# Designed miniproteins, single chains, continued (2): the designs that were tried, part 70

Each design is a single chain, and the fold is of that chain. pLDDT is the mean over its residues in the fold that is shown.

## One batch from the design tools (miniprotein)

Design m6414
Fold by ESMFold2-Fast:
Structure m6414 (fold): chain A 94 residues (1-94)
Amino acid sequence: TVEEAKKILEEGLKKLEELIKNNASKEELIQVVEETTKRLIELIPELKNILEQMRKEIIEAINSETDKEKLIKMLREFFEMVKELIEDHARHRA
């Protein structure tokens, strides 16, 4: 489950970075964030509330940041925070 969650996050971030570099619309970026969040909630439903909160924060960053390099940096930081939350949740059960 943790390994699957990490793969989902890696796939989502990679797709977002490629879309940003290719001048994709904010709507396309938001769709990737929503799809990634949905997959993570289906995998770890206990984290639904925190994952939905992180989704809102990521979407706000996409809507407010116009600089591509800054947006990519912010997305990397948000995805790293989500990864740490998932890993912490797994340690709590071990």
Scores: mean pLDDT 84

Design m6415
Fold by ESMFold2-Fast:
Structure m6415 (fold): chain A 80 residues (1-80)
Amino acid sequence: SKEEIIEKLNEVRELAKKLGLDSVARAIDTAIEHMKTLSEEEFLEAARSLATYVEAVAKENNHQELLDKVRELKELIDKA
């Protein structure tokens, strides 16, 4: 659901903050506010794009915990 995706995005944001990825956490926060105004289809597309962005950052910086959390997010998006 939309609520489950937003909840998981908040978890990803908090983890990014703990890892010192302040720019990533800020990007997620801004994206969530914008995504709340979108249609269901546009919301899912925005969520996929955001997940892909965070996954790339996690891979480049070798943050396994963040990568695992993004995979959980992607699974929720794919079920929607």
Scores: mean pLDDT 86

Design m6416
Fold by ESMFold2-Fast:
Structure m6416 (fold): chain A 65 residues (1-65)
Amino acid sequence: SPALEGAVVNAIRDKGGIPLDDLRAGLERYFASQGRDGKAEADRFIERLVAEGKIEIKDGVVRPA
């Protein structure tokens, strides 16, 4: 969802960075609450944001690209 992607990127920007494990856990819980495979969907979502150049992951921390 473009709306979810924008909200996540804005939250990361506002916090100055989020631990990857915290982002993954939050997304996993969100997608599980939607009746989906939380882990698979969280990983796919993060991979998409990296591929779109919206986030970068360095030393276990997620930051806006």
Scores: mean pLDDT 85

Design m6417
Fold by ESMFold2-Fast:
Structure m6417 (fold): chain A 68 residues (1-68)
Amino acid sequence: MKEIEKLMEEGFERIRNAETPRQQAIEITALAIRIAGLQFDNKTPDEQARKISEEFLKRVKEILKEIE
């Protein structure tokens, strides 16, 4: 959890600092891949994985709304 939280915070900062929609899409994709990799490595339980995915999607939507 704490490792994933740090990864998400760093990734969200990169998304906010992206200057173009293309760069935003790349940073969102990169963060999603890194989160999936950590979930695989940590053998994250289904319930916890679902919660992480929900939080990721929620925060991405909030950031995109702020950038618009």
Scores: mean pLDDT 76

Design m6418
Fold by ESMFold2-Fast:
Structure m6418 (fold): chain A 79 residues (1-79)
Amino acid sequence: GPLDSDPNLGEIVSVDGKRAVVRLRHPQPDLRVGQHVVAFSKELEKPLIGRVTEVLSPTEAVVEFEEPLVEGEYVVLLL
């Protein structure tokens, strides 16, 4: 669908409280600390906002969210 073509889409691959490792579907060579992300899940009543705290690769970053993450599948959008 239209959302599948967004180069800024990703998923959460690991969770530690408010901290998560996010893997992007497409490499982002301009990915940097301080960028915002939004996480969506059916387990969430509303989207969660997070901030990139560490860049691991063009496709992976450590993100700290405003609230602890619950177990579930997440779609992440890099802002």
Scores: mean pLDDT 78

Design m6419
Fold by ESMFold2-Fast:
Structure m6419 (fold): chain A 61 residues (1-61)
Amino acid sequence: EEAKRKALEDFVIAVGEAMGPEYAAKARSVKGKSLGEILKLVKEMYDADPAAFDAAVAAVE
């Protein structure tokens, strides 16, 4: 479902921007990616720095 993919894309970009410049650039790479690829990047971002990811998620909600 494109609407769900687009919502996740926008959310991941916002979370990446809140995490810092490194993650902002990486998160922007999800534009036009499939749901599976976006979810894979989300897991990679979380696994790299769970505390920063959780703080960024709280900041963008």
Scores: mean pLDDT 78

Design m6420
Fold by ESMFold2-Fast:
Structure m6420 (fold): chain A 67 residues (1-67)
Amino acid sequence: MSEEEIEAEIKLSFAIMRVTIYMKAGDYEEAIKVAKEALAEFKADPTASEEQIAELEEILAEAEEKK
């Protein structure tokens, strides 16, 4: 993987972890905010994969359903 691909994978993992932590804490508003911010960044990044975007969209939908 290129440096950019490695950074994207790390960023995705941290975003998912943060959203999950907020959801477990019952802070759904913060979880939604983090997921939306990450999704916007990945959609603006031309090196982001459809799989990465889909994963963020799934966790955002889950967070929105939980609130």
Scores: mean pLDDT 78

Design m6421
Fold by ESMFold2-Fast:
Structure m6421 (fold): chain A 56 residues (1-56)
Amino acid sequence: SLSDLLSVAEAAQRLVDSFGELARDPRLWEPLARFVAREMRASFEEALRALREAVA
């Protein structure tokens, strides 16, 4: 439902805001971005694989 989508969007925004606060220190930009990109990519690929297997 639209309400469910809005709840997910709000949770995602709060997560981004929390990481954004850590990124306010320029010295943390590269290590933080590198870490987040790596973890998010791996987790996202795993989630997509699991979803594809579930609907097969």
Scores: mean pLDDT 71

Design m6422
Fold by ESMFold2-Fast:
Formats: C-alpha cells, structure tokens, sequence
Structure m6422 (fold): chain A 78 residues (1-78)
C-alpha cells in the first residue's frame, strides 16, 4: 500500500541519515519533502539538485520511481 511504502521510505531515510551523522533537522526536512511528494505526486515540491531531479525523472519515465528512491535522493541533497 502507499501508506506502507511511505512508512518504509521514511524509516529508511531516518536510518541512513542517522548512520551518516546528519543533523536531525536535515533528516526531518527530507521526511517532510517525501511526505509532500507522496501527497501531491509532483516532483516540483522537492528541493533537489539538477542531477538528483534528472535521476528521479528517468525512474518515473521508466515506471520505477519509488518513495524510497525519492527519500534517498532528497537526503543526499541535504
């Protein structure tokens, strides 16, 4: 379900962010962006580098974009 996919994506983002030693505020910013995307379906709500945005657009065109992939891209850009 979308709820389960979102929960898994957010849990993964928190785990990875914590393991990388990112500040909690940056992890929470990534979480907020992933939730906004999950609700809207609009990549424009994400504050991404051109490289991360291009990668997500390619995955979306291929029908392979996941909320986990979005979370990892946003976390990487913070």
Amino acid sequence: SMEQELAEALANARTVGTALGLPEARIEAAVAQVRAYAESGDLAVLDLSPEARAALEELRAAGKLTLRGVAEAVLRDL
Scores: mean pLDDT 81

Design m6423
Fold by ESMFold2-Fast:
Structure m6423 (fold): chain A 55 residues (1-55)
Amino acid sequence: NELKELKEKLQQAVKTVRDFFEGKVSREEALNAFKEMNALQEQIGKLEEEDEVVQ
C-alpha cells in the first residue's frame, strides 16, 4: 500500500528534523528532510482523500 510507505517515509523525515534539534544531523540533512516531509504530507492528503471514496 503506497499510503503506508508514504506514512513511514514521513515518520523518517520527522525523525531527521527532530535529530537536527538534538544535534545529531547536519542542517543540510534537516532541510532536505523538512522539504520531503512537506511533499509527503501533500501526497498522503491526496491519497487519503481518494481512498476514502473507495470505502
Scores: mean pLDDT 77

Design m6424
Fold by ESMFold2-Fast:
Parts: C-alpha cells; sequence; structure tokens
Structure m6424 (fold): chain A 92 residues (1-92)
C-alpha cells in the first residue's frame, strides 16, 4: 500500500540520480539503465498508490522527487529518468 508506494518513489529518485551521474561520466549504458529503472519504479509506485488515497499521495510525491533529482543533475539522462518516473506514476 502506502509504504510500498513510498519505497518505490524513493527508488525512482535514486535511479534518476544514478542516470544523471552516469551521463556525466559518459557511461551511456549506465545512464540508460537508470532511466529504465526509474520508469519501472514509477510504475510500481503508481500501482501501489491505486490501493487508496494515502498510497496515491505517496506515489505522486515520489514521482515529483524523482523529477527533482533528475533535474538537479542538469543532464539529459537525469531529466529523462525523472520525467519518465513521474509520467509513469501519473499514468496509473
Amino acid sequence: GAEEARKAGEQAAEHAKLAGEQDKKGNYSGSSGGVIAAMGDGLTAGLYGRKGPEGEKAAREGGKKALEAGLESKTPAGKLAGEAALKSVEGM
């Protein structure tokens, strides 16, 4: 429920940060993996969020934190990972 949505949101933010860090290093395989992982975490947060209002709030907050973490990297991959996570939460 809400706890699982929160944990997935936290993982989405970590993966968005990782995508940005790997992009800065020129590691395109690592940055791509971070984007895919952040998207999957966003979907997971959204799915758990559908079980009630508290879970939905936790999932949306997690998606916003992932976007913030991705944007803070100032890299294309970080931005893409954060946006993908938030869109995945909103799409559920």
Scores: mean pLDDT 84

Design m6425
Fold by ESMFold2-Fast:
Structure m6425 (fold): chain A 79 residues (1-79)
Amino acid sequence: MKMILSPDEIKQLIKYVEEVKKGRSEDEVARDFVRNVYRFPRVTDSLIDAGKKMLEQAKEYMREHPEEVKEILKGYVPP
């Protein structure tokens, strides 16, 4: 599918993709960024599914733009 995320959303989602790579569940990570980035007070299953698709779009962006990802992650301190 065509990437529809803004650059700011992609930057935020790249950090969440790193959390998934470190072993967090995609459901937990999708719930967290839907709540924190989109500020939905109630997270539904459909919003979690949309979040998972956004994570997949971010993974595709990371694969196609590795230099931009390096710059975004250059200042990232893991929690």
Scores: mean pLDDT 69

Design m6426
Fold by ESMFold2-Fast:
Structure m6426 (fold): chain A 90 residues (1-90)
Amino acid sequence: HMKEKLEEEINKYKSEIEKAKQERDQTLADYSARMAELVRKARAGTPEQREQALKELRELAKQMTEDIQRYNDKINELKERAEKLKKELE
């Protein structure tokens, strides 16, 4: 009974890890699409619009790095919690 409860909890962490990975991958895809759009606008724009687009690209790259790091931290925390429960199963 207790062993089954621990296995269910471990499976919940595995599901949360997979969900966080999917959300991270979607976030990366969304940032990639936004960056590609800014590149297109820079190519079609005036010199001033190009300069603005490059600044926005740098800020997006920074935001992407910070968002991805938050997902990685969450995934690592969930993995650590799952490993602690696995040790309880001996």
Scores: mean pLDDT 85

Design m6427
Fold by ESMFold2-Fast:
Structure m6427 (fold): chain A 84 residues (1-84)
Amino acid sequence: GLERARQVLRELQRIAENPEETLKEILDSGSSPEELDKGKSELQALAQEAVDTLEAAGRLDEAARTREYAEIALKIIDEAKKKL
């Protein structure tokens, strides 16, 4: 529902606004490249569900921000994979 979509937006914003901290957390987690690929797929699916929910509710600006923050989060995961 809408509450879940907004929670996803808030979490993605937190990740996107703290890229160095997020990168460090991923590297410190000891995640394998395969686990990071799974994480990317799960994040993409979660972000798309949130975008669809926000757009259906007429919250186009929140949907656009969700897409932007998700793209930033995915790039952080890709940077972590390069450092493994």
Scores: mean pLDDT 87

Design m6428
Fold by ESMFold2-Fast:
Structure m6428 (fold): chain A 80 residues (1-80)
Amino acid sequence: NLTELRRLADDALALAARNELEMAMLEEEKQRATARAKELMKDPSLAGKAQQALDDFTKEADAKIAELRANRARALEIAR
């Protein structure tokens, strides 16, 4: 059914767009977290905790971005 295949392709494109938006939001959160951590790192008493918090956040965010990127790539492949 061509109509059904077209609907599935449209759904896949919508999913790709949602994944792109979520990745963009996480990248923006990473930038804000990095800026905050850099300000905190100017204080030697806070530098270690700020670096650790940034490293933990970056690790989790990068893992999620990688997952979203893989999901987007699969969705775009289905839409072809």
Scores: mean pLDDT 84

Design m6429
Fold by ESMFold2-Fast:
Structure m6429 (fold): chain A 74 residues (1-74)
Amino acid sequence: MAEIEEKKRRARELRKEAIEKYAESGLYYMSASSLEIGDPSDTAKIQEYRDLADKYDAEGERLRKEAEELEKEI
């Protein structure tokens, strides 16, 4: 019983962290879009923000999959 409750708690923590990573990805995507409109000559900075958005989205997906695997073991 305690082991199942610990897995449930861990899965919830992973899902929360995934949501936070997706939110960070969204912020970087918006920052890149805003910069592209305001100063499109800053190509390096725009690309940096897009790369960060992609990185955080990938991290969020990994954490979500880990949570799903734990939930299946419950």
Scores: mean pLDDT 83

Design m6430
Fold by ESMFold2-Fast:
Structure m6430 (fold): chain A 97 residues (1-97)
Amino acid sequence: PVEIALTSNPELAELSRRYAPLSEEEIEKEALELLKKRKEEKENTEIEERIKYAKELAEKEGLSEELVEKILKLVEEKGLSFEEIDELVKRAAELQK
C-alpha cells in the first residue's frame, strides 16, 4: 500500500514502485501520489455510480426526499451493492405506504 510504503522506506517503498511505472530516481514520490489519487478517484466513482442509481430508483418509486437522503447516506457510508440498494429502496417504498 502507498501509505505504508511512504512510512517504511526501503522495503515497502520498493513494493510501491511496482505500482508506479515511472522513473525510480526522479519522480517516484509524484508517481505514488498520483496512483493513490487515481485509486481513490476510481473507488469514489464506483460509490458515486451506486449513489446515482439509488437516487434514481428511489425517486422513481416516489420515496420522500427524507427517505431518499437516508438511503443515499447508507449507500455512501456502507458501500451498498446495486442488489442491496434495490432491496432497500423496495422495502422503504412498502413501509412508506
Scores: mean pLDDT 67

Design m6431
Fold by ESMFold2-Fast:
Structure m6431 (fold): chain A 88 residues (1-88)
Amino acid sequence: MKEAREAAEKALKAKTAEEAIELTLEAARLAEETGELGASLGGGVGALAAGVARSLLEKGRASEEEALELAKMGAKSVLSGLETGVPG
């Protein structure tokens, strides 16, 4: 749990889209490893946001700033899921 939170917080402080995407994906993976429903759901949303950000950035359909913002939104979803700590 603490490692997932640390990764998500680092993603929020990232200065590049690629760094934010990688950190959000790591935070999502670590959140899913907790086995907590809220953490897993937040991690799933975070992974989806980071994956979309990467795809759009690679296809030239999002700017660096737009991809960075989307990845950071994913990191916020991971953090929110980690804070719930409860099913449903």
Scores: mean pLDDT 81

Design m6432
Fold by ESMFold2-Fast:
Structure m6432 (fold): chain A 63 residues (1-63)
Amino acid sequence: MTDIQRAERRIEEAERMRDQGIRVTPDFSVDLYRLISRAGQRDPDRARVLTRRFVRIMRQSSS
């Protein structure tokens, strides 16, 4: 599994957690951010999309 695929899967997990009303933990968010950053070294366009999804999840989890 590539870093981009792992990041996509992890974002999907975070989106499902949010849909269930489960707050994403700080540790989870840090790990996810690191995965997106690594994925961006090979696929910056997809990583940019994942970063936007990540920010959306974080904003909605904090409200």
Scores: mean pLDDT 77

Design m6433
Fold by ESMFold2-Fast:
Structure m6433 (fold): chain A 65 residues (1-65)
Amino acid sequence: SLIDQYRSLLQQYTQRTTDAVKQSQQLVDNNADQSVIDSARDQTQSYGDRAGRYGQLVLQGLRQS
């Protein structure tokens, strides 16, 4: 179903966000170049935004009769 596809995408982007947060933290802890840290933060934000959008689509699908 379309809702199952959105749930799959929500799970995928939630996982990518979690992994990206951990990677960004490691870059900060290892004193990486600021440009590398900024790129990692932008990627983390992008994944998080996608996860949030798919979460909203799942909720909307569940409310439809």
Scores: mean pLDDT 85

Design m6434
Fold by ESMFold2-Fast:
Structure m6434 (fold): chain A 100 residues (1-100)
Amino acid sequence: SEEEQLAIVNEALGVKIDLDDPAQIEALAYGLARSKEVADEFIAALDELIQTHPEAKEAVKRLVEKLIEAIRKLMPHLTPEQQKIAEDTIARLKELLEKL
């Protein structure tokens, strides 16, 4: 089930994400948009998760799709430096979707 897949994602990433809670998705998106270090660490963790837990692919796909949309919505409210980080993060998240 999606709930079982999300439990795997939450355990692997050390988080408690509800995919239906926009505030949690927006908080993650903001972190990823404002910090290259945070984005690099998170994307590496997702790439590892996809390889080690293929059973979680659908939940990872939904999380990544929601994060891309949330980052896009944040874009007009970011500094120019953060916008560059956000654009790079979106591109890398799209590359992850191609693996799913």
Scores: mean pLDDT 83

Design m6435
Fold by ESMFold2-Fast:
Structure m6435 (fold): chain A 70 residues (1-70)
Amino acid sequence: MEEKEEEERLGKEMVEESTRKARELVERDPSKSPEASRVVGLGEKGKEGNKEETKKYGKEAEEVYEEARE
């Protein structure tokens, strides 16, 4: 039960973080909307997965975010 609660919490946090990063990208440069959408999509995939998948998609979302930041 504790592990499932942690996975749900991590998934929710990742979606919130990805959404925040996506908004930050669009606020800085509206032309980066496609990258922002990709970051959000990766966050949602991580939420649907287990803890390991959440970490994997979180890293991918961070890479997209960093590339978009330049």
Scores: mean pLDDT 74

Design m6436
Fold by ESMFold2-Fast:
Structure m6436 (fold): chain A 69 residues (1-69)
Amino acid sequence: SPTLEGLEKLQAEAKEILDDPNAPAVAKVAAAVLTMPSVMESIKKKPEDEQKKALAEAKRLVARMKKLK
C-alpha cells in the first residue's frame, strides 16, 4: 500500500542516519529503532488509519532527527 511504501522509504532514510558517522548518538538510537523488523511488523498489524498516523508521526520524527547534526 502507499502507506507501507512511505514507511519503507522512511525506514531507508533512518538507516542512512544510522550509517552516518557524523550523526549524534540520540539520532542513531532513534534511527536504529525505526529500522527494527519488529517495528514494521507492529505497524502492519494495525488498521490502515492507524498505519497512516504512524507514518505521519515517523516522518515528523525523521525530519527532527535530520535537524540534529
Scores: mean pLDDT 74

Design m6437
Fold by ESMFold2-Fast:
Structure m6437 (fold): chain A 97 residues (1-97)
Amino acid sequence: DKIDEVLAKIGAAVDKAMEALRKEPHGDEAVQLLRDAVGRAVRLAMEGPEKLEEAYKVIDEAVAHIERLGSPEAARVARDVAETVRKGLEEIVKLKE
C-alpha cells in the first residue's frame, strides 16, 4: 500500500514530465528514454537497497542523453523529474526494509 502510493507519485511526476517533453524537439525520443529508465530504476529499487546506486545510474544516464538532444527546456524537465524519481526510489527502498 505505501509502496503503491510512492509508485503513484513517481508515475504522476513522470506523466507530467512526458507531456512537457513531447512539446520539445526530439520529444518522442526523450519520452521513450525517460519511460524506459524510470521503469528499469523502479524495478532495481524493488530488488533492494543494494541496487539503489545502479537505479540512480540508470536515471542519470537517461538525463545525460536527454541533455545531449539539445533542448534546454527538455534538459530542465529531465533534471527536475529525475530529482523526484530519485527521492521516490529512496522511499521504496526504505519501505522494503
Scores: mean pLDDT 86

Design m6438
Fold by ESMFold2-Fast:
Structure m6438 (fold): chain A 83 residues (1-83)
Amino acid sequence: SKDQLLAEGQASVQGMDDVIEEAKRLNVPQSVIDRLQQHREQMRQLLAQAQTASLSELSRLTVQIGSMEGMSRMMLSVEKKAL
């Protein structure tokens, strides 16, 4: 449903707050934190677009939002291995 897809998108954006907080706690380089914050902002813009989107567009947007969260979590994982 549209409500479920919007909730999934919202959860992904909220997940980015946790990723950024963890990166800050681990003293990850500021350049990486800046990129994570850029990803979060882009995801927020996609989520805003999703609010008025058709169901097919919403599906595409939520996949894109989820992919950006996945990439962000991978970036943090790479930084953790370098510690």
Scores: mean pLDDT 89

Design m6439
Fold by ESMFold2-Fast:
Structure m6439 (fold): chain A 88 residues (1-88)
Amino acid sequence: AERAREMLDRILALRDAEPLDEAERAEALAFERAANAELEATLGEELREFERALPSASLEATRAAILTLLDGGSLEEALAVAREVEAA
């Protein structure tokens, strides 16, 4: 759980390194709030399973998986999205 949250925090920090306009910054903050709430409530187990299934996943693939889970997707769906991103 803690490691998954640290991964998410690093992904958000990478987004913050890019020049963001006001609307993009508001979206990033909304994503951060939603991600923290969901991770504490329900996603900790799924994120641990994701990391075990794809231990070498890129940050881009991991971000896509987390967004899929936050949108109410399943672990299997998140894994499929991550694999799609890595194949690109």
Scores: mean pLDDT 64

Design m6440
Fold by ESMFold2-Fast:
Structure m6440 (fold): chain A 78 residues (1-78)
Amino acid sequence: SLLRNLAKVLGVSEETVKKSVEELKKHLEKAGVTKYEDLTNEEVIKLFIEKARKWLEEADLSPEDRKIGLEILEEIEK
């Protein structure tokens, strides 16, 4: 699962990732960003991975930095 893979990449427990995603969703809702409120924790993680991949592809990064970022995202998606 994305949650488990993200926890592994970050070196934390799945519970820590779940709690952090839930806290982020609540914080975003308080700031008027409601589009994530109906999403599961895994769907929120998937959305952020897709946004991060798009940013890495479009950003003015060195080829080495872009490759490292993409490899991290691929590890989370496995």
Scores: mean pLDDT 74

Design m6441
Fold by ESMFold2-Fast:
Structure m6441 (fold): chain A 75 residues (1-75)
Amino acid sequence: MELSLTVPFEQFFQAVDELLAQFGKGPLFDPSKPANLKEEDVETILATLGKLYGLDLSYEKLPNNQYRITARPRT
């Protein structure tokens, strides 16, 4: 099963947490807290979570400050 979400950057980590929840994982952190997270943090977090939770996590930066986040189980 593959799940993906397309969100603006300000909702990126909320979307990651939502995808983790769909696979019975998480929470990564409190998504209601304001975060000064940079794009470099995104890549590190996704790589770490993918290894930790047995998920293939990826993202694609799209035009107009949109991000596509994809999660798949590593069965």
Scores: mean pLDDT 69

Design m6442
Fold by ESMFold2-Fast:
Structure m6442 (fold): chain A 87 residues (1-87)
Amino acid sequence: SFVNELVKAGRDKNTDAVTSLLIDAGYLSPDASSDVKTSISQYVIDTVNGKSVLVDKALAEKIGVPLDKLIDIDVRLGIHDIKVALK
């Protein structure tokens, strides 16, 4: 699944794999700047490796992605963590 692949790439700290998965899933434009690609990939890596961050408008503006897309990623990663913790 997308979430399982994203979590694996994030745990491996594989920025290129995280970026490619986000593009393929429609969360990130292939034409996005390198700074945006790096920032969103770092957010995923940090979140998967246990760094808690508040997902709000300020974070979305800092990363350079729409807030709705960032919330959807955050919710999907949170649902994955809940499912893993309950197993």
Scores: mean pLDDT 79

Design m6443
Fold by ESMFold2-Fast:
Formats: sequence, C-alpha cells, structure tokens
Structure m6443 (fold): chain A 68 residues (1-68)
Amino acid sequence: MLAELARRVAARTGISLEKADEIVRTIRKLIEEKGVAETVKRMREIAKELGVSVRDVSIALQEVLAEM
C-alpha cells in the first residue's frame, strides 16, 4: 500500500522514489498521531525537513488521503 503511494507521488512530482516514500511515511505517521488538520498546518515544516517543495508535500498528502 505505502509503496504504491510512493510510486504515484514520485510520478506526479518528479522526485526520487526514495524521497517520495519518505514523504508518504512521514505524512501517514503524522495523520495517524496528530490528525489531518495538524498535518496540513505542518506542511511547510515537513517540506523544509525533507528538502522538498510544499507542492511535493501537498501532492503526497492528496495521495495518502485518497487511500484512507
């Protein structure tokens, strides 16, 4: 499941599969621990920590939410 999400994020964003997997895992964990609203508020922080754009994090969030 998570591996398929990472492949879709990589395809939509152009980032590496490894980085897409890291983003998807980070977002899934935050949603499970803190909820969707808190994860959305932290998108800029997540982007900075993972060295990706806010757009990349937004796309990953969309893919994770679609599979919940």
Scores: mean pLDDT 82

Design m6444
Fold by ESMFold2-Fast:
Structure m6444 (fold): chain A 103 residues (1-103)
Amino acid sequence: SLKDETTKIADDTKQILNDIINNETDSTLRKMLNKLKDDIDNLKSFAMNETDQGKLSQIKSLMSWVKDVVIHVKNTTDLVMRLALVALASAAITAQLRQLQSQ
């Protein structure tokens, strides 16, 4: 199901994030990575309680994109780029949750 696929993508992404966090020494980036992990959990929780297939498809697409961003963070060594990518992903989830909650 779309719900099961979305939750699997979220869980896979969180595993990658935990790996990044465990190896990260920059305090600002560690805080932002932990916030992104919380944002992913919030989006996952919304998906788990959603029944509209259109909304689930949008959430799955966003979650897949967030996973791609997290993989890019893992593969880059540029701190400024890593900070920007994490901020972008968190902002995108926050915006989507606001839109979904507003109908």
Scores: mean pLDDT 89

Design m6445
Fold by ESMFold2-Fast:
Structure m6445 (fold): chain A 84 residues (1-84)
Amino acid sequence: KKKEQEEALETAKKLAELLAKIELKLSEEQIEEVKKLLLKGEKDTKGKLQELLDKAESVSKEEAEKSSEKVKKVVEEVEKELPK
């Protein structure tokens, strides 16, 4: 479980970086889904995060950076909530 959660958190961090780099945005609903997936830490979390990236919409650099920061904030919140 912890290894799967660690891989999911790393994947979500990479997702955030890719959103900013390729100017894609996740909707507010998709950002909430990222948080839900990371908190659950299920085996297919990485695959589900990839599906969210595949559905991300092309936007301005400013909107993509805002989306990236929201995803990074979600990752930080989940890291703080997970037991050591």
Scores: mean pLDDT 78

Design m6446
Fold by ESMFold2-Fast:
Structure m6446 (fold): chain A 80 residues (1-80)
Amino acid sequence: MVEEAKKELEELAKRAVEAAARGDFEAAQRYIEEMKRKAEEYLKKLKDEEEKRELSEFANQMIAGAEAFLAQAKAAADAA
């Protein structure tokens, strides 16, 4: 489950970054929202506190990375 959740979050992060790179900021934001939703769904299904911590830390890092890239892409578009 944790590894499955991590792979799904990585794929969503990749799609968010690709959308932001194309200037599709709305699609990028939707992928980030989907990451948050999927992370919450998986965390609710986990019973082990160590697995919850691992997934929570991973999800927070992936979401923060995607949000940072989106912010940078928006700034670059505004500067052009």
Scores: mean pLDDT 83

Design m6447
Fold by ESMFold2-Fast:
Structure m6447 (fold): chain A 95 residues (1-95)
Amino acid sequence: MLSDEEIEEVIRDSMVESLIEGQQNGLSLLETIELIIKKAREKGVPDEEIRKLTTELLTQYRLTELRLGGVEITDEEREKLREEIKKLVDEALEK
């Protein structure tokens, strides 16, 4: 069984690889999330950990990207973004 640290590293690597591949191939956010899940599952990460960590890390990534682009995000918009990402991750896990 993977440690918590190994699980986080696998999800982070899977996210980076999938975001690059998604950008290169014009994948939707849902298709990119499906790719993250596929890569993480192939490396033995449990679905519950994939759901939790993919939601958190992808939300953090998008918030950082928006901030670096000069966009100020309200607490309400941050919460909405987290819920939107969680919904997409849950949808992708059902496939």
Scores: mean pLDDT 81

Design m6448
Fold by ESMFold2-Fast:
Structure m6448 (fold): chain A 85 residues (1-85)
Amino acid sequence: VIAGDREANREAARELLEEARKLMDTNPQLATAHLTAAAILAAQSEDYELLSKIYKLASEMYRKQGDEKSAERYEKLAKKYEELA
C-alpha cells in the first residue's frame, strides 16, 4: 500500500524519468507513458525542478518524432516550472 508520501512520489518520478530516457528512441509510446506518470507524481510532490526536467525530455522526444508543435508546448511548460522551482 502506497502511503501518499511526497518523498516516495518524488523518487518514483525520478525513476520513471530515467526509464523514459532509456526508452525514448526504442519505444517512444512506453517512454510517453513513463513521462506522463512521472509528471503526475512530480506535480503531486510539488517538485517543480523535476517536473521541468520531465517536460524538457517530453519536448526532446516529440522533436525527435517531428512533432514540433508538441515539442514547443512541452518546452514552454518546462520553462514555466523551471521558473517556479
Scores: mean pLDDT 80

Design m6449
Fold by ESMFold2-Fast:
Structure m6449 (fold): chain A 73 residues (1-73)
Amino acid sequence: SKLLEAIENADWLEIAKLFEELGVPKVVVDLLRRIAYVLENPEDLEEQEKVRKEIIEKTEEVEKAQEIIIEAL
């Protein structure tokens, strides 16, 4: 699938776009973009902490996104 290919290539912009097309909530897509930034910038400890907090805050949206993503794989 296009999604699996984008994931294997670590193409975060394409992954975010495909997630949006699959109906993943925008708040989760935006969070994914921030996670991608943190993974590429591991020295930014302040942003890592903010992203961790945001993931916890958006647990319900993340759970819904997981269901959509798994069904699309």
Scores: mean pLDDT 77

